# Designed miniproteins, single chains, continued (5), part 79

Each design is a single chain, and the fold is of that chain. pLDDT is the mean over its residues in the fold that is shown.

## One batch from the design tools (miniprotein)

Design m18730
Fold by ESMFold2-Fast:
Structure m18730 (fold): chain A 78 residues (1-78)
Amino acid sequence: MAETLDIALDVLAGGFAAAEAALEARAKKEGAPQELLDAAKASLPVLAAETRAALAADPALAAEVAARVAEAREELAA
């Protein structure tokens, strides 16, 4: 089960990095205010910390989150 948690955490880290890049690209495309982009980017580390705590508490959730982070990354790329 520790293996599943480690995989989920690695995917989460990669997913948040990809989300940050996608957020920057989208902000430039839409002409979003810099303040909104900065606030959104600042929210990612907070969400990551809370997600890590949840994943550590529930190994089954870790597997589900890994799959959903991959889906979210793909959706943001579209």
Scores: mean pLDDT 68

Design m18731
Fold by ESMFold2-Fast:
Structure m18731 (fold): chain A 78 residues (1-78)
Amino acid sequence: MEEKVKELEKKIKKRVEELLQEVKEQKLSPAEIVQRAHELGVEMTKEIEKEFPGDPKTQQKLQDYFALQMQQMMEELS
C-alpha cells in the first residue's frame, strides 16, 4: 500500500512537472493552461480511484497531494 502511494505521488508530481514544461515550451495562453489543468485533474482523480478502490482516506491524501502540486505549479507560472 505505502509503496503504491509513493509511486502514484511520484507519477502525480511528474505529470504536473510535464504540464509546467509544456506551458513554458509551447507558450500556452491562460485559457489553454486552465483547460490542460482541468484535463489532468480529471485523469488523476480517475487513476487515484482506480488504484485505491474502497480506500477513501488514501484517495483523499492523494487528491490533496495533487491539489498542492497544481497550486505550486500555478504559483511558478505567476
Scores: mean pLDDT 81

Design m18732
Fold by ESMFold2-Fast:
Structure m18732 (fold): chain A 78 residues (1-78)
Amino acid sequence: KVEEAEKLGRELGRIAAENPEKFDEARQKLLDYAKKSNDISEIAALGFAFARELAKAGHVEEARRVLDETTKIIKEKS
């Protein structure tokens, strides 16, 4: 649900921010979640929380990429 998706997003973002080499792995988990979920709100909560954690850590380009990918997925499922 939305709260659990947001928690996962924060966890993925924190891990990627602390370990930039894990960014691609964390991004893949977002994409896998999006393929399995039919809930736009859950996908948004996960992706935006992930991007927010990256931005807070100064990984602005990675945050932008996650935000753009999340927005594109939402549009494709809408």
Scores: mean pLDDT 83

Design m18733
Fold by ESMFold2-Fast:
Structure m18733 (fold): chain A 91 residues (1-91)
Amino acid sequence: SIDEIVEELRKAAEALRKKDLEEAVEHLEKALELLEEELGKEHPLVKRARELLEKAKELAKLKEPSEEELEKLALEVEILEGLYLIDYWVN
């Protein structure tokens, strides 16, 4: 569902801004699963979602991730949401 993908991406961005990296990873994993089911594993948006998930996991391994890196990743998640919505409505 488009609404479920959008909700999971929004929750991931919110979790990143709250410095809740475990929740951010959980929501990004769910968004990636849903995107793979809808678009297929080779789709550019799926590849981007996987890249963002790996970045979130990397930051989660740090004891004190920077607020700047968390905000940057949150913005990248919001850009992915926007690109997914454009792809959905145009194609």
Scores: mean pLDDT 87

Design m18734
Fold by ESMFold2-Fast:
Structure m18734 (fold): chain A 54 residues (1-54)
Amino acid sequence: SAAVNDAIAAGRDADLSEDSIGRVADAVRAQEASGSLDDRTIPVLVRHFKDEEA
């Protein structure tokens, strides 16, 4: 989906690891499937996984 592609691009722009980018993409896909995806979802998930990286 376009949202998943946007999530991958945002994760790369934030210098997330490939593992973290995959987790953001999977989370965005789940939010899209549940109808919970909004304009805040990708930025919040990217920030969350960036904060969790060692």
Scores: mean pLDDT 80

Design m18735
Fold by ESMFold2-Fast:
Structure m18735 (fold): chain A 75 residues (1-75)
Amino acid sequence: SAAEVGARAARRALEHYRATGRPDPRAIDAAGSGAASAGAEEGMKAASQAGLHYRRTGRGDPAALERAREAAEAA
């Protein structure tokens, strides 16, 4: 399902950040798209915030990625 795809993408984005200290914009975008398709508004917002934070600061937001994963899995 779209929710499963979104949750998986959010998990990969979080794992990538934990392993490298760098965000993965493609995985963040995929998480947002998956959450939006599943109707998971919170997941979509969290993924958007993580992507926006990266664009503004060049840094990841692990808490936002974790929220995106949880919201996508709940949808």
Scores: mean pLDDT 65

Design m18736
Fold by ESMFold2-Fast:
Structure m18736 (fold): chain A 74 residues (1-74)
Amino acid sequence: SVQDLQQRLYQTIDQISEQASTLPPDQRDQVLAQVQGVIDDLLARLGQASPDQQPQVIQQAIAQVQKILQQIQK
């Protein structure tokens, strides 16, 4: 469901925030800016998406934040 996808997105963002808190301020700010960019893109795309398209749009956002999380874990 859309709610399950939103929960997964929020959980991934929370994990990024927790890990970013251990980074130097410059790297933390860069990571948070990348996450904000994904959120801004998601909101713009959801504004144009039909209900049937919303799951795919959210799944793409999840993939993007998961990539950010993987980069932090290096």
Scores: mean pLDDT 84

Design m18737
Fold by ESMFold2-Fast:
Structure m18737 (fold): chain A 94 residues (1-94)
Amino acid sequence: MKAEEKLEKGKEYFIEGKYEEAIKYFKEAIKLTKDEKLIVEAKLLLVQAYLELNKGKEAQKVLDSIQEDEKLTVSGETRKEVEELVKEAEEKKK
């Protein structure tokens, strides 16, 4: 499968509530591509899947990887989305 196909399959599993399967496909999509937009989308979906599983620490590690890579935080919209997800991940640790 191409990275785009794995991302789409991950989204299908996410919509079905199969978060563990979604995580697997999002991780594979990230490994198959150097496209920064696809990597950001896959990582943000990966964070959301971890949060649905109450894995706030795993979600935070993915968010940290987005914030540390300047190429991934290029847009103000992406930065705002990351900040909201960081807040949600912190709440899931309580």
Scores: mean pLDDT 77

Design m18738
Fold by ESMFold2-Fast:
Structure m18738 (fold): chain A 94 residues (1-94)
Amino acid sequence: PLSEEAIAEVEKLLDEIIAILGEHSPGLARMAEYFKKELLISAKTKSAEEVLKGAEQLKEFFVEALEAEKAPEDKRKRVEELLDKIIEIIRSQV
């Protein structure tokens, strides 16, 4: 399991991603809300290595989805940056 501090930071970053996605794609924002719930449960119950794999898969999915939706370049870069920060936080717990 991740530390409470790491979980709180990951949650804040996910909330920022959801807000950005909601400005451009309500469907992606709703999907991100579901992934947030699943990732936070995993962060409390699973190994850091397993949570890391989930976060890496989530990044791949959202990067590809935003590209397919032709989201603005600046928003795609910001979401990718936030996902990278989440991955680094989780990686620091491994």
Scores: mean pLDDT 83

Design m18739
Fold by ESMFold2-Fast:
Structure m18739 (fold): chain A 97 residues (1-97)
Amino acid sequence: MEEEKALEILKKASELVDEMGRRAQAATPEEREKIVKEGREKLQKLFDEAQKIAEKMSPEARKKIAEGLQKVSLRFIAAENRAYPEGREAAELAEKE
């Protein structure tokens, strides 16, 4: 079913964000930029695929997939911010307030 395909893409996107974040945090500055760029490009392809599948789904199911994509997008931004020293400092300050 289309919904199962869209959910599988969301799972792959979530796993991609987690792996990208882990690798970027452990990487040198030069490797970090490459990892984040490659992660962003791969994530965009998964989002495009999920959106095309969602067009064939009911409005209710489409909304559910859109919410899932939004959550993954926010997690990617958070992972990117944590990978860079400046982003980590800002995140730590936000957690204290």
Scores: mean pLDDT 77

Design m18740
Fold by ESMFold2-Fast:
Structure m18740 (fold): chain A 64 residues (1-64)
Amino acid sequence: SEEDARRAAEGVAGMPPGGRRAAAGALAKSGQVESDYTAESAARGVAALPPEEARRAAEGALRA
């Protein structure tokens, strides 16, 4: 849902560096792991943001 997606994006952005690395790793696997809730929720959260913020959040998550 949009609400869950927003929470996921905020959760990723608010994570300490270690948590963001774990989220980035899960997100990188999202194409292979259908039931990885964390990766899917993070991806949906990023997708729900305005384009410029989505781009920054995705880049941050991927590199963390």
Scores: mean pLDDT 51

Design m18741
Fold by ESMFold2-Fast:
Structure m18741 (fold): chain A 67 residues (1-67)
Amino acid sequence: SIVDTLDLKDILDSLDKDGDGKLSKEVLDYLRNVYGYKGKMDGVIDMELLGFLMNKRDEIDAELKKK
């Protein structure tokens, strides 16, 4: 839904601080170790990564907002 899309974009903007459309290795390692991400570690935001973020968005959003 549009709400899910906006939430995902907010998370992506928080994780991709350089705004280049890629996630850093540190962020990918965090997603792997904390949330069990098993996709590619190249930082490219592909369909696998988007699906993972959508599935974990509530937990990731809560963690990012705690800072």
Scores: mean pLDDT 68

Design m18742
Fold by ESMFold2-Fast:
Structure m18742 (fold): chain A 101 residues (1-101)
Amino acid sequence: SDEKVVIQKLVVAGIGIVGASTTLMLSKKSVENNPSNKSTSLSNLQNALNYVKEMIADLETLQKQNPSMSSELKSRLNKVIQRLRDVAQELQQTIQEVQSS
């Protein structure tokens, strides 16, 4: 069913949020511990940002393709998209901070 696909994508997005948040934390610590890690940390942060942006696009496409989904599922999807947008903003800010250091 269409709702099953949406639920599966929400689970994947949740895992993606955890992964991106972990990458952000580890990249900050890596640069703080050794400035020579800056290039690798920037690469990891940029990859996490690109992944999060693709997840946002995928979930927004799911909203458009599944207009009949329940109001509860629409609410959950909107909340997950917002969490991904928040993580993307934090990743962008961290990339700028690491580049300027």
Scores: mean pLDDT 86

Design m18743
Fold by ESMFold2-Fast:
Structure m18743 (fold): chain A 73 residues (1-73)
Amino acid sequence: MTEEEREKVREKLKEILGSPQMADMAVEALEESKGDLEKMVKILVDKYGLSENFARTLAEEALKAYEEVKKEL
């Protein structure tokens, strides 16, 4: 994704999650996975130590935010 897309996704997730740290983790996983939900969940679990259920919720919110940003740009 572009730098502009990254910043917009980060801001949306920061508002939803109330945590800049969680938003940063979600955006990094989104970039590394290239938008693949199952790869995002694996990255969040393996790299950040999140539970699978929480990682899946975070990944779904990140993908939703990214789709919204792509429609706005």
Scores: mean pLDDT 82

Design m18744
Fold by ESMFold2-Fast:
Structure m18744 (fold): chain A 61 residues (1-61)
Amino acid sequence: MAEEMEKLLKQTEKQAKLMMSKDEIGRQAAYNGADLTAKRAEAAGDTKSAERMKALAEEIK
């Protein structure tokens, strides 16, 4: 779980960086990815990872 979560967080951050640099549609895709990962972390009880991803989503928005 923890190792898989860390990989998911890194992947989400990389995707967000790539998508944000394109256009408004790319920014929305980045936001949705961060929000989805935050919800997955919350479902797993990983509050710290969920907060990290919510912060990323707020930065994108």
Scores: mean pLDDT 77

Design m18745
Fold by ESMFold2-Fast:
Structure m18745 (fold): chain A 65 residues (1-65)
Amino acid sequence: MKASILMLVAMAEALDAGEYIKKIEVEGNKVTVTFEKKSAKSEEMERRIKEAAERLGMEVEVVYE
């Protein structure tokens, strides 16, 4: 359930930043979100996703390809 909430937050933040998610992977308490590219909005987006992960007690890794 917590992982699903974090995935929804990541998708919402990506939409707000105009970034595209390439894939999302869940491994236990860790969610890895891979974006197609890094842009000027990526740092703020990443910060908000990490804040959500902290509130949920989860780990998040943000990757750009």
Scores: mean pLDDT 80

Design m18746
Fold by ESMFold2-Fast:
Structure m18746 (fold): chain A 72 residues (1-72)
Amino acid sequence: GPSAEEALARAREHIAAAEAALAAGDLQTKQSHLDQAEGAIVLAMSAGAVEEALELARRAAVIGKQLRAAQG
């Protein structure tokens, strides 16, 4: 499987893509990237990067609750 570093990098890429999709109003693409980020986070935890993976999971959860980037 991927290393912890590779899994964390993949999770960060998908979280950034989810934030970009949210900013564009594309909730379907946001959810797709969050689902992929969750898979990468699980792999990072399994590879021993538990603390970093939990921080990314918290960030993903915040993005997942947002319906629009500019809700005030």
Scores: mean pLDDT 84

Design m18747
Fold by ESMFold2-Fast:
Structure m18747 (fold): chain A 113 residues (1-113)
Amino acid sequence: SPADVAQFEKLVEEAVKIYKELIENTDDKEAIKLATISLLRLTALDVEARLSGDVKGALGALIDEHSAVIKKLEELRQKALSQGNEELAAILDGAIARLQELKKKAEELRKSV
C-alpha cells in the first residue's frame, strides 16, 4: 500500500542519517568507507523498491543489509577498544544501537505487509 511504501522510505531516510553522521563524526577510514558504501547500497535498495513495488521484499533486503553492517560495525568497535580509542568505540556503539532499532522496526513492518 502507499502507507507501507511511506514507512519503508522513512526507515531508509533514518538509516541515511545514521551513516551521514558517522562520516561527519569520525576520521576512521574504515568506518567512513563502510558508511559511504552503505549509503550507496541504501540508494540501490530504495530505487529497486520503487521500481518493483515489492515492499515486503524491500524490507527483507533492508533487514539483511542492516544485519551485515551491524556485524561490520561491531568488528570495528572491538578493534577501536583494543587500540584504546574509546571515542571511536562510543561513536560506533551509538550507530549500532540506532541500526538495531531500525532493523527491529523493519522486521515488525514486514510482518504487517
Scores: mean pLDDT 89

Design m18748
Fold by ESMFold2-Fast:
Structure m18748 (fold): chain A 56 residues (1-56)
Amino acid sequence: SAEEKALKEKQKSLLKARYKDLPEDVQQKILNEFDRTLENSEKLLAQSRALQAALG
């Protein structure tokens, strides 16, 4: 959804601001791990929603 996308972008901006003084390679690793974590969370949420739809 648009709200989920906006929240993701906001969290990324906050991470960039928080770790701005770290080397760029470290910042990129943090952002990559955040993206990976969100992708896994989105998959789990999609599976949960599909299960609830099947049961309801």
Scores: mean pLDDT 78

Design m18749
Fold by ESMFold2-Fast:
Structure m18749 (fold): chain A 64 residues (1-64)
Amino acid sequence: MKYLITASAPVPQTGPEDLAMRKGEQVEATDVEELDENVLRFTLADGRVRLVPKSMIASIEELL
């Protein structure tokens, strides 16, 4: 299954597992997991695992 993740704010890359995003940028993931109350973990289409702060996410849409 695919998910479309949209950023609500700029997300800088601060670590090797962080995803850098611009405000309003969208990325596709094959899996989305809530790691804790502040962080989402997702698997990108190329198989890379990335962490992103929940506060910087506008929406997560399941792609049919």
Scores: mean pLDDT 73

Design m18750
Fold by ESMFold2-Fast:
Formats: structure tokens, sequence, C-alpha cells
Structure m18750 (fold): chain A 81 residues (1-81)
């Protein structure tokens, strides 16, 4: 069933938090073990976001898809160390 706007906002907020953590970890050359943990958290959140897409409005779907792409880019960057 369609998630509430508040549930979508919470999901996007969680995405923003993980995005900032990954960006900081990459910029500060965090140990690979810390990066691997953040990558796993980001991949798990991506999966959660993908699971709700079929239930979203077109505008919310675009916001969630954009966040998924941003997380995917950071995951790739983090895996390169």
Amino acid sequence: KKPSPLEVAKLLFKGMAIKVELEVAIKTNAPQEELDKLIKEAEELKKEMESVIPYLSEEDKKLVEKMIKELDELIKEAKEK
C-alpha cells in the first residue's frame, strides 16, 4: 500500500544521512573496514528504497530514484577506496 508522505520523508532523510557519512569517510580516507560498513548500510537502504518505488507518486518516485543513483555513485567511489 502507498506509504505516507512522512514515511517517504523519513526514508529520504536516512538516505541524506548515509550520503553525508559516506562523503566524509571518503574525503577523510577512512579505513576500508569503516567504508565497507557504510557501503553495506547504503546498499541495504537502496534495497529498501527500491521496494517502495511501485507504491509512490510519480514525483516521490523521482526523488527516491535520484537518491538511489546518488548512493550508487558513492558506493562505487568508496569501493575504489
Scores: mean pLDDT 81

Design m18751
Fold by ESMFold2-Fast:
Structure m18751 (fold): chain A 79 residues (1-79)
Amino acid sequence: MIQDIFNDIIVDAIRGRSDNAKRAYQIILDIIRNPDMPDDVQQQRINDIVQLARDIYGIDDQTAQDIRAHITASIAARR
C-alpha cells in the first residue's frame, strides 16, 4: 500500500539509513507546513517525493503514478 511506502520513508529518515529518505521526509513536512504553497511548487515537490521513492524502493511507473495521484488528491481535499 502507498501508506507502507510513506511509513518506510519516515522510518529510514529517522534511523539515518538513507539521505534520499531524509530528503523525501523534509519535502513532505514542507508541504504539510505550507498549506498556501502555490500549485506549481506543490507539483514540483510531489514529483521530487515520487522520484526519491523510485530511487529508494525501485517502485514501478504504476506505483509512482498512484503515489502522485494520492498526494495530489490529499492536497486538493485540503482546499
Scores: mean pLDDT 66

Design m18752
Fold by ESMFold2-Fast:
Structure m18752 (fold): chain A 100 residues (1-100)
Amino acid sequence: SEELKKLLKELAKKITKELLELIREYLKKKGYSEEEIEKILKDVKATVDSILDSAIKFNFSPDELVGSFIAFASSLLDKEDLEKFEKKVKEILEELKKKA
């Protein structure tokens, strides 16, 4: 449905922003240059865009999209940052469900 596509796009937009910020801060702490960070974040963004495209194509539920993002993030983030990300993602999902 168009309502579902709109919800998935808005959810992906908010989740992507949180993920990119966590990765940016991690890479800065590791001493990466701004140019190196930009290249890495571009590759991360391409992967999250691919996840969203698949979610729309296969009519994922919001919870299935969230699960896919958490699975991807688990390959990139340490345990502490992954727990922060998962908590924030659940808050975003609940907020958007209340608006629908």
Scores: mean pLDDT 85

Design m18753
Fold by ESMFold2-Fast:
Structure m18753 (fold): chain A 68 residues (1-68)
Amino acid sequence: MDPDSMIEELEKRLNEDPSLRPYAPRVIERIRKDPDNIGVVVGEAMRLMAEGKSEEALRLIRMYDEAR
């Protein structure tokens, strides 16, 4: 579970989804700023995206960003 690898994979998935692509830069920057929680947040987001719940995945990441 490499944080850098997880961030790269999430960035790829976000850019592949037209509805999420505009938000990808901001989301990725936020995750990189808080590496302590990368494993939890990115792991859950990728899991949701794998299940086809990309909107839920973005919401999770944005809630994490706003909770700061």
Scores: mean pLDDT 69

Design m18754
Fold by ESMFold2-Fast:
Structure m18754 (fold): chain A 68 residues (1-68)
Amino acid sequence: SALEERIKELTKGIIEGLELIIEGVDKAAELNGAKPLEPEEKKKREEILEKSKKNIEEFMREDMLKIR
């Protein structure tokens, strides 16, 4: 349906936007003399990001579709 397609596109856009913001912030911080993230911190951050992506996808799939 048109609604399902719109939700899919919105979900993709949100996830892509999140990834771009995070990448952009990391690059900007590095350009401003910040140290690269330590491997341990990078791993924790990646775990949080993956959990956030999964939560967004689940919310859009389960909760938004149930509203309609």
Scores: mean pLDDT 74

Design m18755
Fold by ESMFold2-Fast:
Structure m18755 (fold): chain A 72 residues (1-72)
Amino acid sequence: SPEEEGQVENVVRGMLDEHLRFGVPPDEIIERTTKAVETLAKTLSPEQQERLRKMMEETVKRFREEYKKLLE
């Protein structure tokens, strides 16, 4: 949905900002974000967990694509 796309965009922007402003390694940013999402998922219904999982996969994929562009 447009709202979910907006949320993914905001999270990716925050992840890129951590790397660019504070020098946090991309793998560490991905690990910390994934652990936070896994903790949240334990409190959710199976349907909400599946939606959150898909959003997380898209967020990580998009962050990796944007990070790769920075290396060009």
Scores: mean pLDDT 81

Design m18756
Fold by ESMFold2-Fast:
Structure m18756 (fold): chain A 68 residues (1-68)
Amino acid sequence: GEEQQKLEDNLANAIEAGNYEEARKYAAELGKTEEGGERLKAALDNLKEVGDEKGAKAIAEGLKEAGV
């Protein structure tokens, strides 16, 4: 939905800006839904593929915080 898209956009912007604390918070919010959790796992795989270790870690920590 629109709220999920805003969270995804905010997450992408936070990672690009190097704001990994904010990225973790947005990932935790997204991870509260099944769809958001699936999207985050795909994003995590993509970040690992391109070698963004810090971005990948922020998403992984957000997923853990969401209890997914």
Scores: mean pLDDT 82

Design m18757
Fold by ESMFold2-Fast:
Structure m18757 (fold): chain A 110 residues (1-110)
Amino acid sequence: DPREILVKKAKEILEKYLDKLDPEAQELVKKILETDDPEKRAELALELMKLLNGAAPIGVYLLLAAAGRLEELAEMMGVSKESAREILLVLMEDAGASEEVLEALRKVTE
């Protein structure tokens, strides 16, 4: 499932970034890592995105994309859905994401 591939990659990124975040953001990340409910995870990721106001790790963007919330994410970024998709693909390619992760992102954001 391409959504599961993105969620796994997102959690890896968030775990690596945990110690670089403010305590309030760390608490939200811990809740994201602990939840198995996709909808609750998306709600927490959205809250974290609003808290960090554009300084959110790419892992937050991947969680919202995996939850089918790319349009809402694009609105928060002040761009079109098409531009948000392109930005995520470029950022993940630049970060050295595997072809499996890139293909999952392409499929989920169609």
Scores: mean pLDDT 83

Design m18758
Fold by ESMFold2-Fast:
Structure m18758 (fold): chain A 83 residues (1-83)
Amino acid sequence: SELERLREEINRLAVAGNPGALKRAETLSVEELQARIERLRALKAELERLLAKQPSPEIQQLIERIDASIALLEELIARKKAA
């Protein structure tokens, strides 16, 4: 389904609640981190469209996980630019 494809991609890109994924993201360039943030924002927009059609705690939790992941990736970018 559409939701399952979105969930699979979020599971590959999201770093919130996954220390191993966050550690792997530390090896990425600033450009790669920015591209990941852009893709996560696009996934969030698709989830918001689904949420507007059907209120769902699962979709809301996925949106929250994307937002938390974007914040963590932005923090990594800030740290790399300061180095």
Scores: mean pLDDT 88

Design m18759
Fold by ESMFold2-Fast:
Structure m18759 (fold): chain A 60 residues (1-60)
Amino acid sequence: DAEPSLNTGTVEEAVEVFAETSPDPEIQRARETDYERALELARERIAEMAAIGRAAARAL
């Protein structure tokens, strides 16, 4: 585990964490059968959440 002091905050790192910690059943299943697909699904979920977050920007 080589953690650099200055993380760039890359999307790939967020995708990996999301794939590992996500409660999404599709991502959980993909993690156990095809990790590459789990990362793709995590990326799609993050993109969807970012779009929803922009649309729902503090409209409460």
Scores: mean pLDDT 68

Design m18760
Fold by ESMFold2-Fast:
Order: sequence, then C-alpha cells, then structure tokens
Structure m18760 (fold): chain A 58 residues (1-58)
Amino acid sequence: AEAAYQEGVEAYEAGDAAAFRAHFKEALRLDPTFRRAAEALAYFFPEDAEAQRLWAAL
C-alpha cells in the first residue's frame, strides 16, 4: 500500500493525473483502510464514483 501511495505521489508531481489516480486506487486495493489515499482520491476526483465509494466505505 505505501509503495503504491508513493508511486501515486510521484505521478502527481510529474503531472500525470491518470497514473496518480491508478496508483492511489491500487494503494486502497492493497489496504482499504488507507485514509490518506482515499481522501486524496475523493478530493482530487469528485466526479469519480469509485473514488467517492472508496472514501465512503471507510
């Protein structure tokens, strides 16, 4: 989970929103209780139903 989160942060710094989203979703797949990833996904992608669902499930 932590490694996927770190890869997501690196993607965000590189300006790759698609990779950022994918890595943070992977972090939550590995650890569904990873609040930092779920909160970031819900905040940055309010239109993404999966991101909102993952945040709501916490």
Scores: mean pLDDT 77

Design m18761
Fold by ESMFold2-Fast:
Structure m18761 (fold): chain A 71 residues (1-71)
Amino acid sequence: SVEEIREKLKAVDPEKNPEIIKEIGGTDSVAILKARLKQLGFNPTDEEAEELLKILQTKGFDAFLEKVKEL
């Protein structure tokens, strides 16, 4: 639900979980990104994780979060 997604996105707030955000923002690994998203309760496919990593690297963290909401 939207409420569950909002709660999980609060978990990736840099103010609340700076370690997770730093690891996500610094990763070049689809496997690491996928594993961290699963810890936050998302379950992306490999293709979705690859798209999310590309968005993170090319458009930045805010654009990445908008796509995570679509999972």
Scores: mean pLDDT 71

Design m18762
Fold by ESMFold2-Fast:
Parts: structure tokens; C-alpha cells; sequence
Structure m18762 (fold): chain A 92 residues (1-92)
């Protein structure tokens, strides 16, 4: 299993324990490692935008701005599906 999946589990566990600061830091690390894992299959600009959208979505979510977090997350999913997913599937 990729390292980012193990960190995602740790982030979930931190959130369940009420350690929101640790959960936020781990969630950002998960996004970073996930983007690093897909970066070889996509254009550099796509990888940079995925990282930016993911990190901003996490920050908005933990600030309580659910609408902004949803918008940023939807934009990241759209970009991944359009630009990253076909290339990643071709290499996996």
C-alpha cells in the first residue's frame, strides 16, 4: 500500500481523538504524498494545481468554511478526473 494511505488512516484516528491540529497536518501530508505519486504521470502544472487545491480545501474545512472547502474539493476532483486519472490508470 502507498504511504499516503497509512497517513490517511492516522489522520482519521487523530480526528476521532479530537486532535484536530494533528489531523489537519496529517491530511495535508496525505495530499502532498498523493500528488507526488501521480506527478510522474501528469504535466507539472496539473500536479502543482492539485496540491494547491487540496491544501486550500483542508485549510478551509478546518477553519469551518464548509462551502469554500466543498468548492475547492470539487475543483480538485474535476481536475484529477480530467487531467490525472486517465494518465494514472494508463501507468497503473
Amino acid sequence: MAEYRELAKEASEAYEKGDLEKAKELAKEVVRLFVESVAPAVEPEVAEELLRLGEEAIEAYFEGDEERAKELNERAIELFREKALPAVEAHL
Scores: mean pLDDT 75

Design m18763
Fold by ESMFold2-Fast:
Structure m18763 (fold): chain A 68 residues (1-68)
Amino acid sequence: SLASLAPKTDTPNSLVTREVAAELQGIAAEVNKTVPESLNGTGVNEQKTTTPEQARFATLTGDEEAAA
């Protein structure tokens, strides 16, 4: 709604905004800590070495044991 009673001319009014920003930053840090790895991060490994790339390469090397 547009029924605001906020004073437009005030001295320190950003203090409240700073507090909110600090909370948001804390949440972001906590979320980042909880999430092991995200797509927008640097890829997905999740403490696993069995990736499609590795599997593909392993199969290629194994299947082509320099037989010919």
Scores: mean pLDDT 51

Design m18764
Fold by ESMFold2-Fast:
Structure m18764 (fold): chain A 104 residues (1-104)
Amino acid sequence: DAAKKAKIAALKARADAIFAAAGADADDVAAAMDAIDYAAKKGRLDELELILKSAERLLAARTADPGHAEVVRGVIASLPLILRGILEAEEKQTGKVVPTPPPP
């Protein structure tokens, strides 16, 4: 679906801009982008969009109080990782074809 691919590309570009503005470290950015790719692969685009909106609001709050910049940066970088953790936990419960062990 071309529309879904376009939306994913837009969300990734938006995330990159947020992390750059937050001053996130390269390692944090890489981990966060991997988490965003994971969420996009799972089709959780609405949840990803909500996380990016939350990050944008945190970034705006940072502008009001620059003393909190490091805390805001850390929270912004952790949001995609939290979503990834939730999605990975859900996949372990519902999505993997695990060979059913033979009954005893």
Scores: mean pLDDT 71

Design m18765
Fold by ESMFold2-Fast:
Formats: sequence, C-alpha cells, structure tokens
Structure m18765 (fold): chain A 78 residues (1-78)
Amino acid sequence: MSSVLLKAKVAPGKEEEVGKKIKEALEKQEGVLAVKVVVDKENNTVLVGILSDLSEEETKEIGTKIALEAGAEEVEVL
C-alpha cells in the first residue's frame, strides 16, 4: 500500500476540467483505492492524493502519466 501526493500545474481556467479528468482516470486504474483532488484556481494548480495497493514508484508513474494525459502542463511529486 502506498500514498502519493502530486501537484499538477494547469492552464488558467482548466483547473476543474483537468482535476475531474485526473480523478475519473485514476479511479478506473486497477490497484488504486482512493483519489482526492483539490483545485487551486489562484495558483493554477491541482493537488492529487492517491492511495493504492501498488508500489510507490508505480503509483507515481501512473499518477504523473494520467495528470499529463488529462492536460496538466507540469507534474511535481511531493
């Protein structure tokens, strides 16, 4: 079991759209147990918390890939 926190930078006005896409895509992944998404419109970022049965490395890889595919410009693992 692993817990990973990601910060995704998104284009202004896209925070809710990208956050929703990230959450929906992660919830469909095998081994992902819970996803929490917090939108920060003032900083044009989306904070993503992932709890999974996968390794920490696999969770970071999947989370980063999904965030970028959803429209994030940059992803930082916290």
Scores: mean pLDDT 86

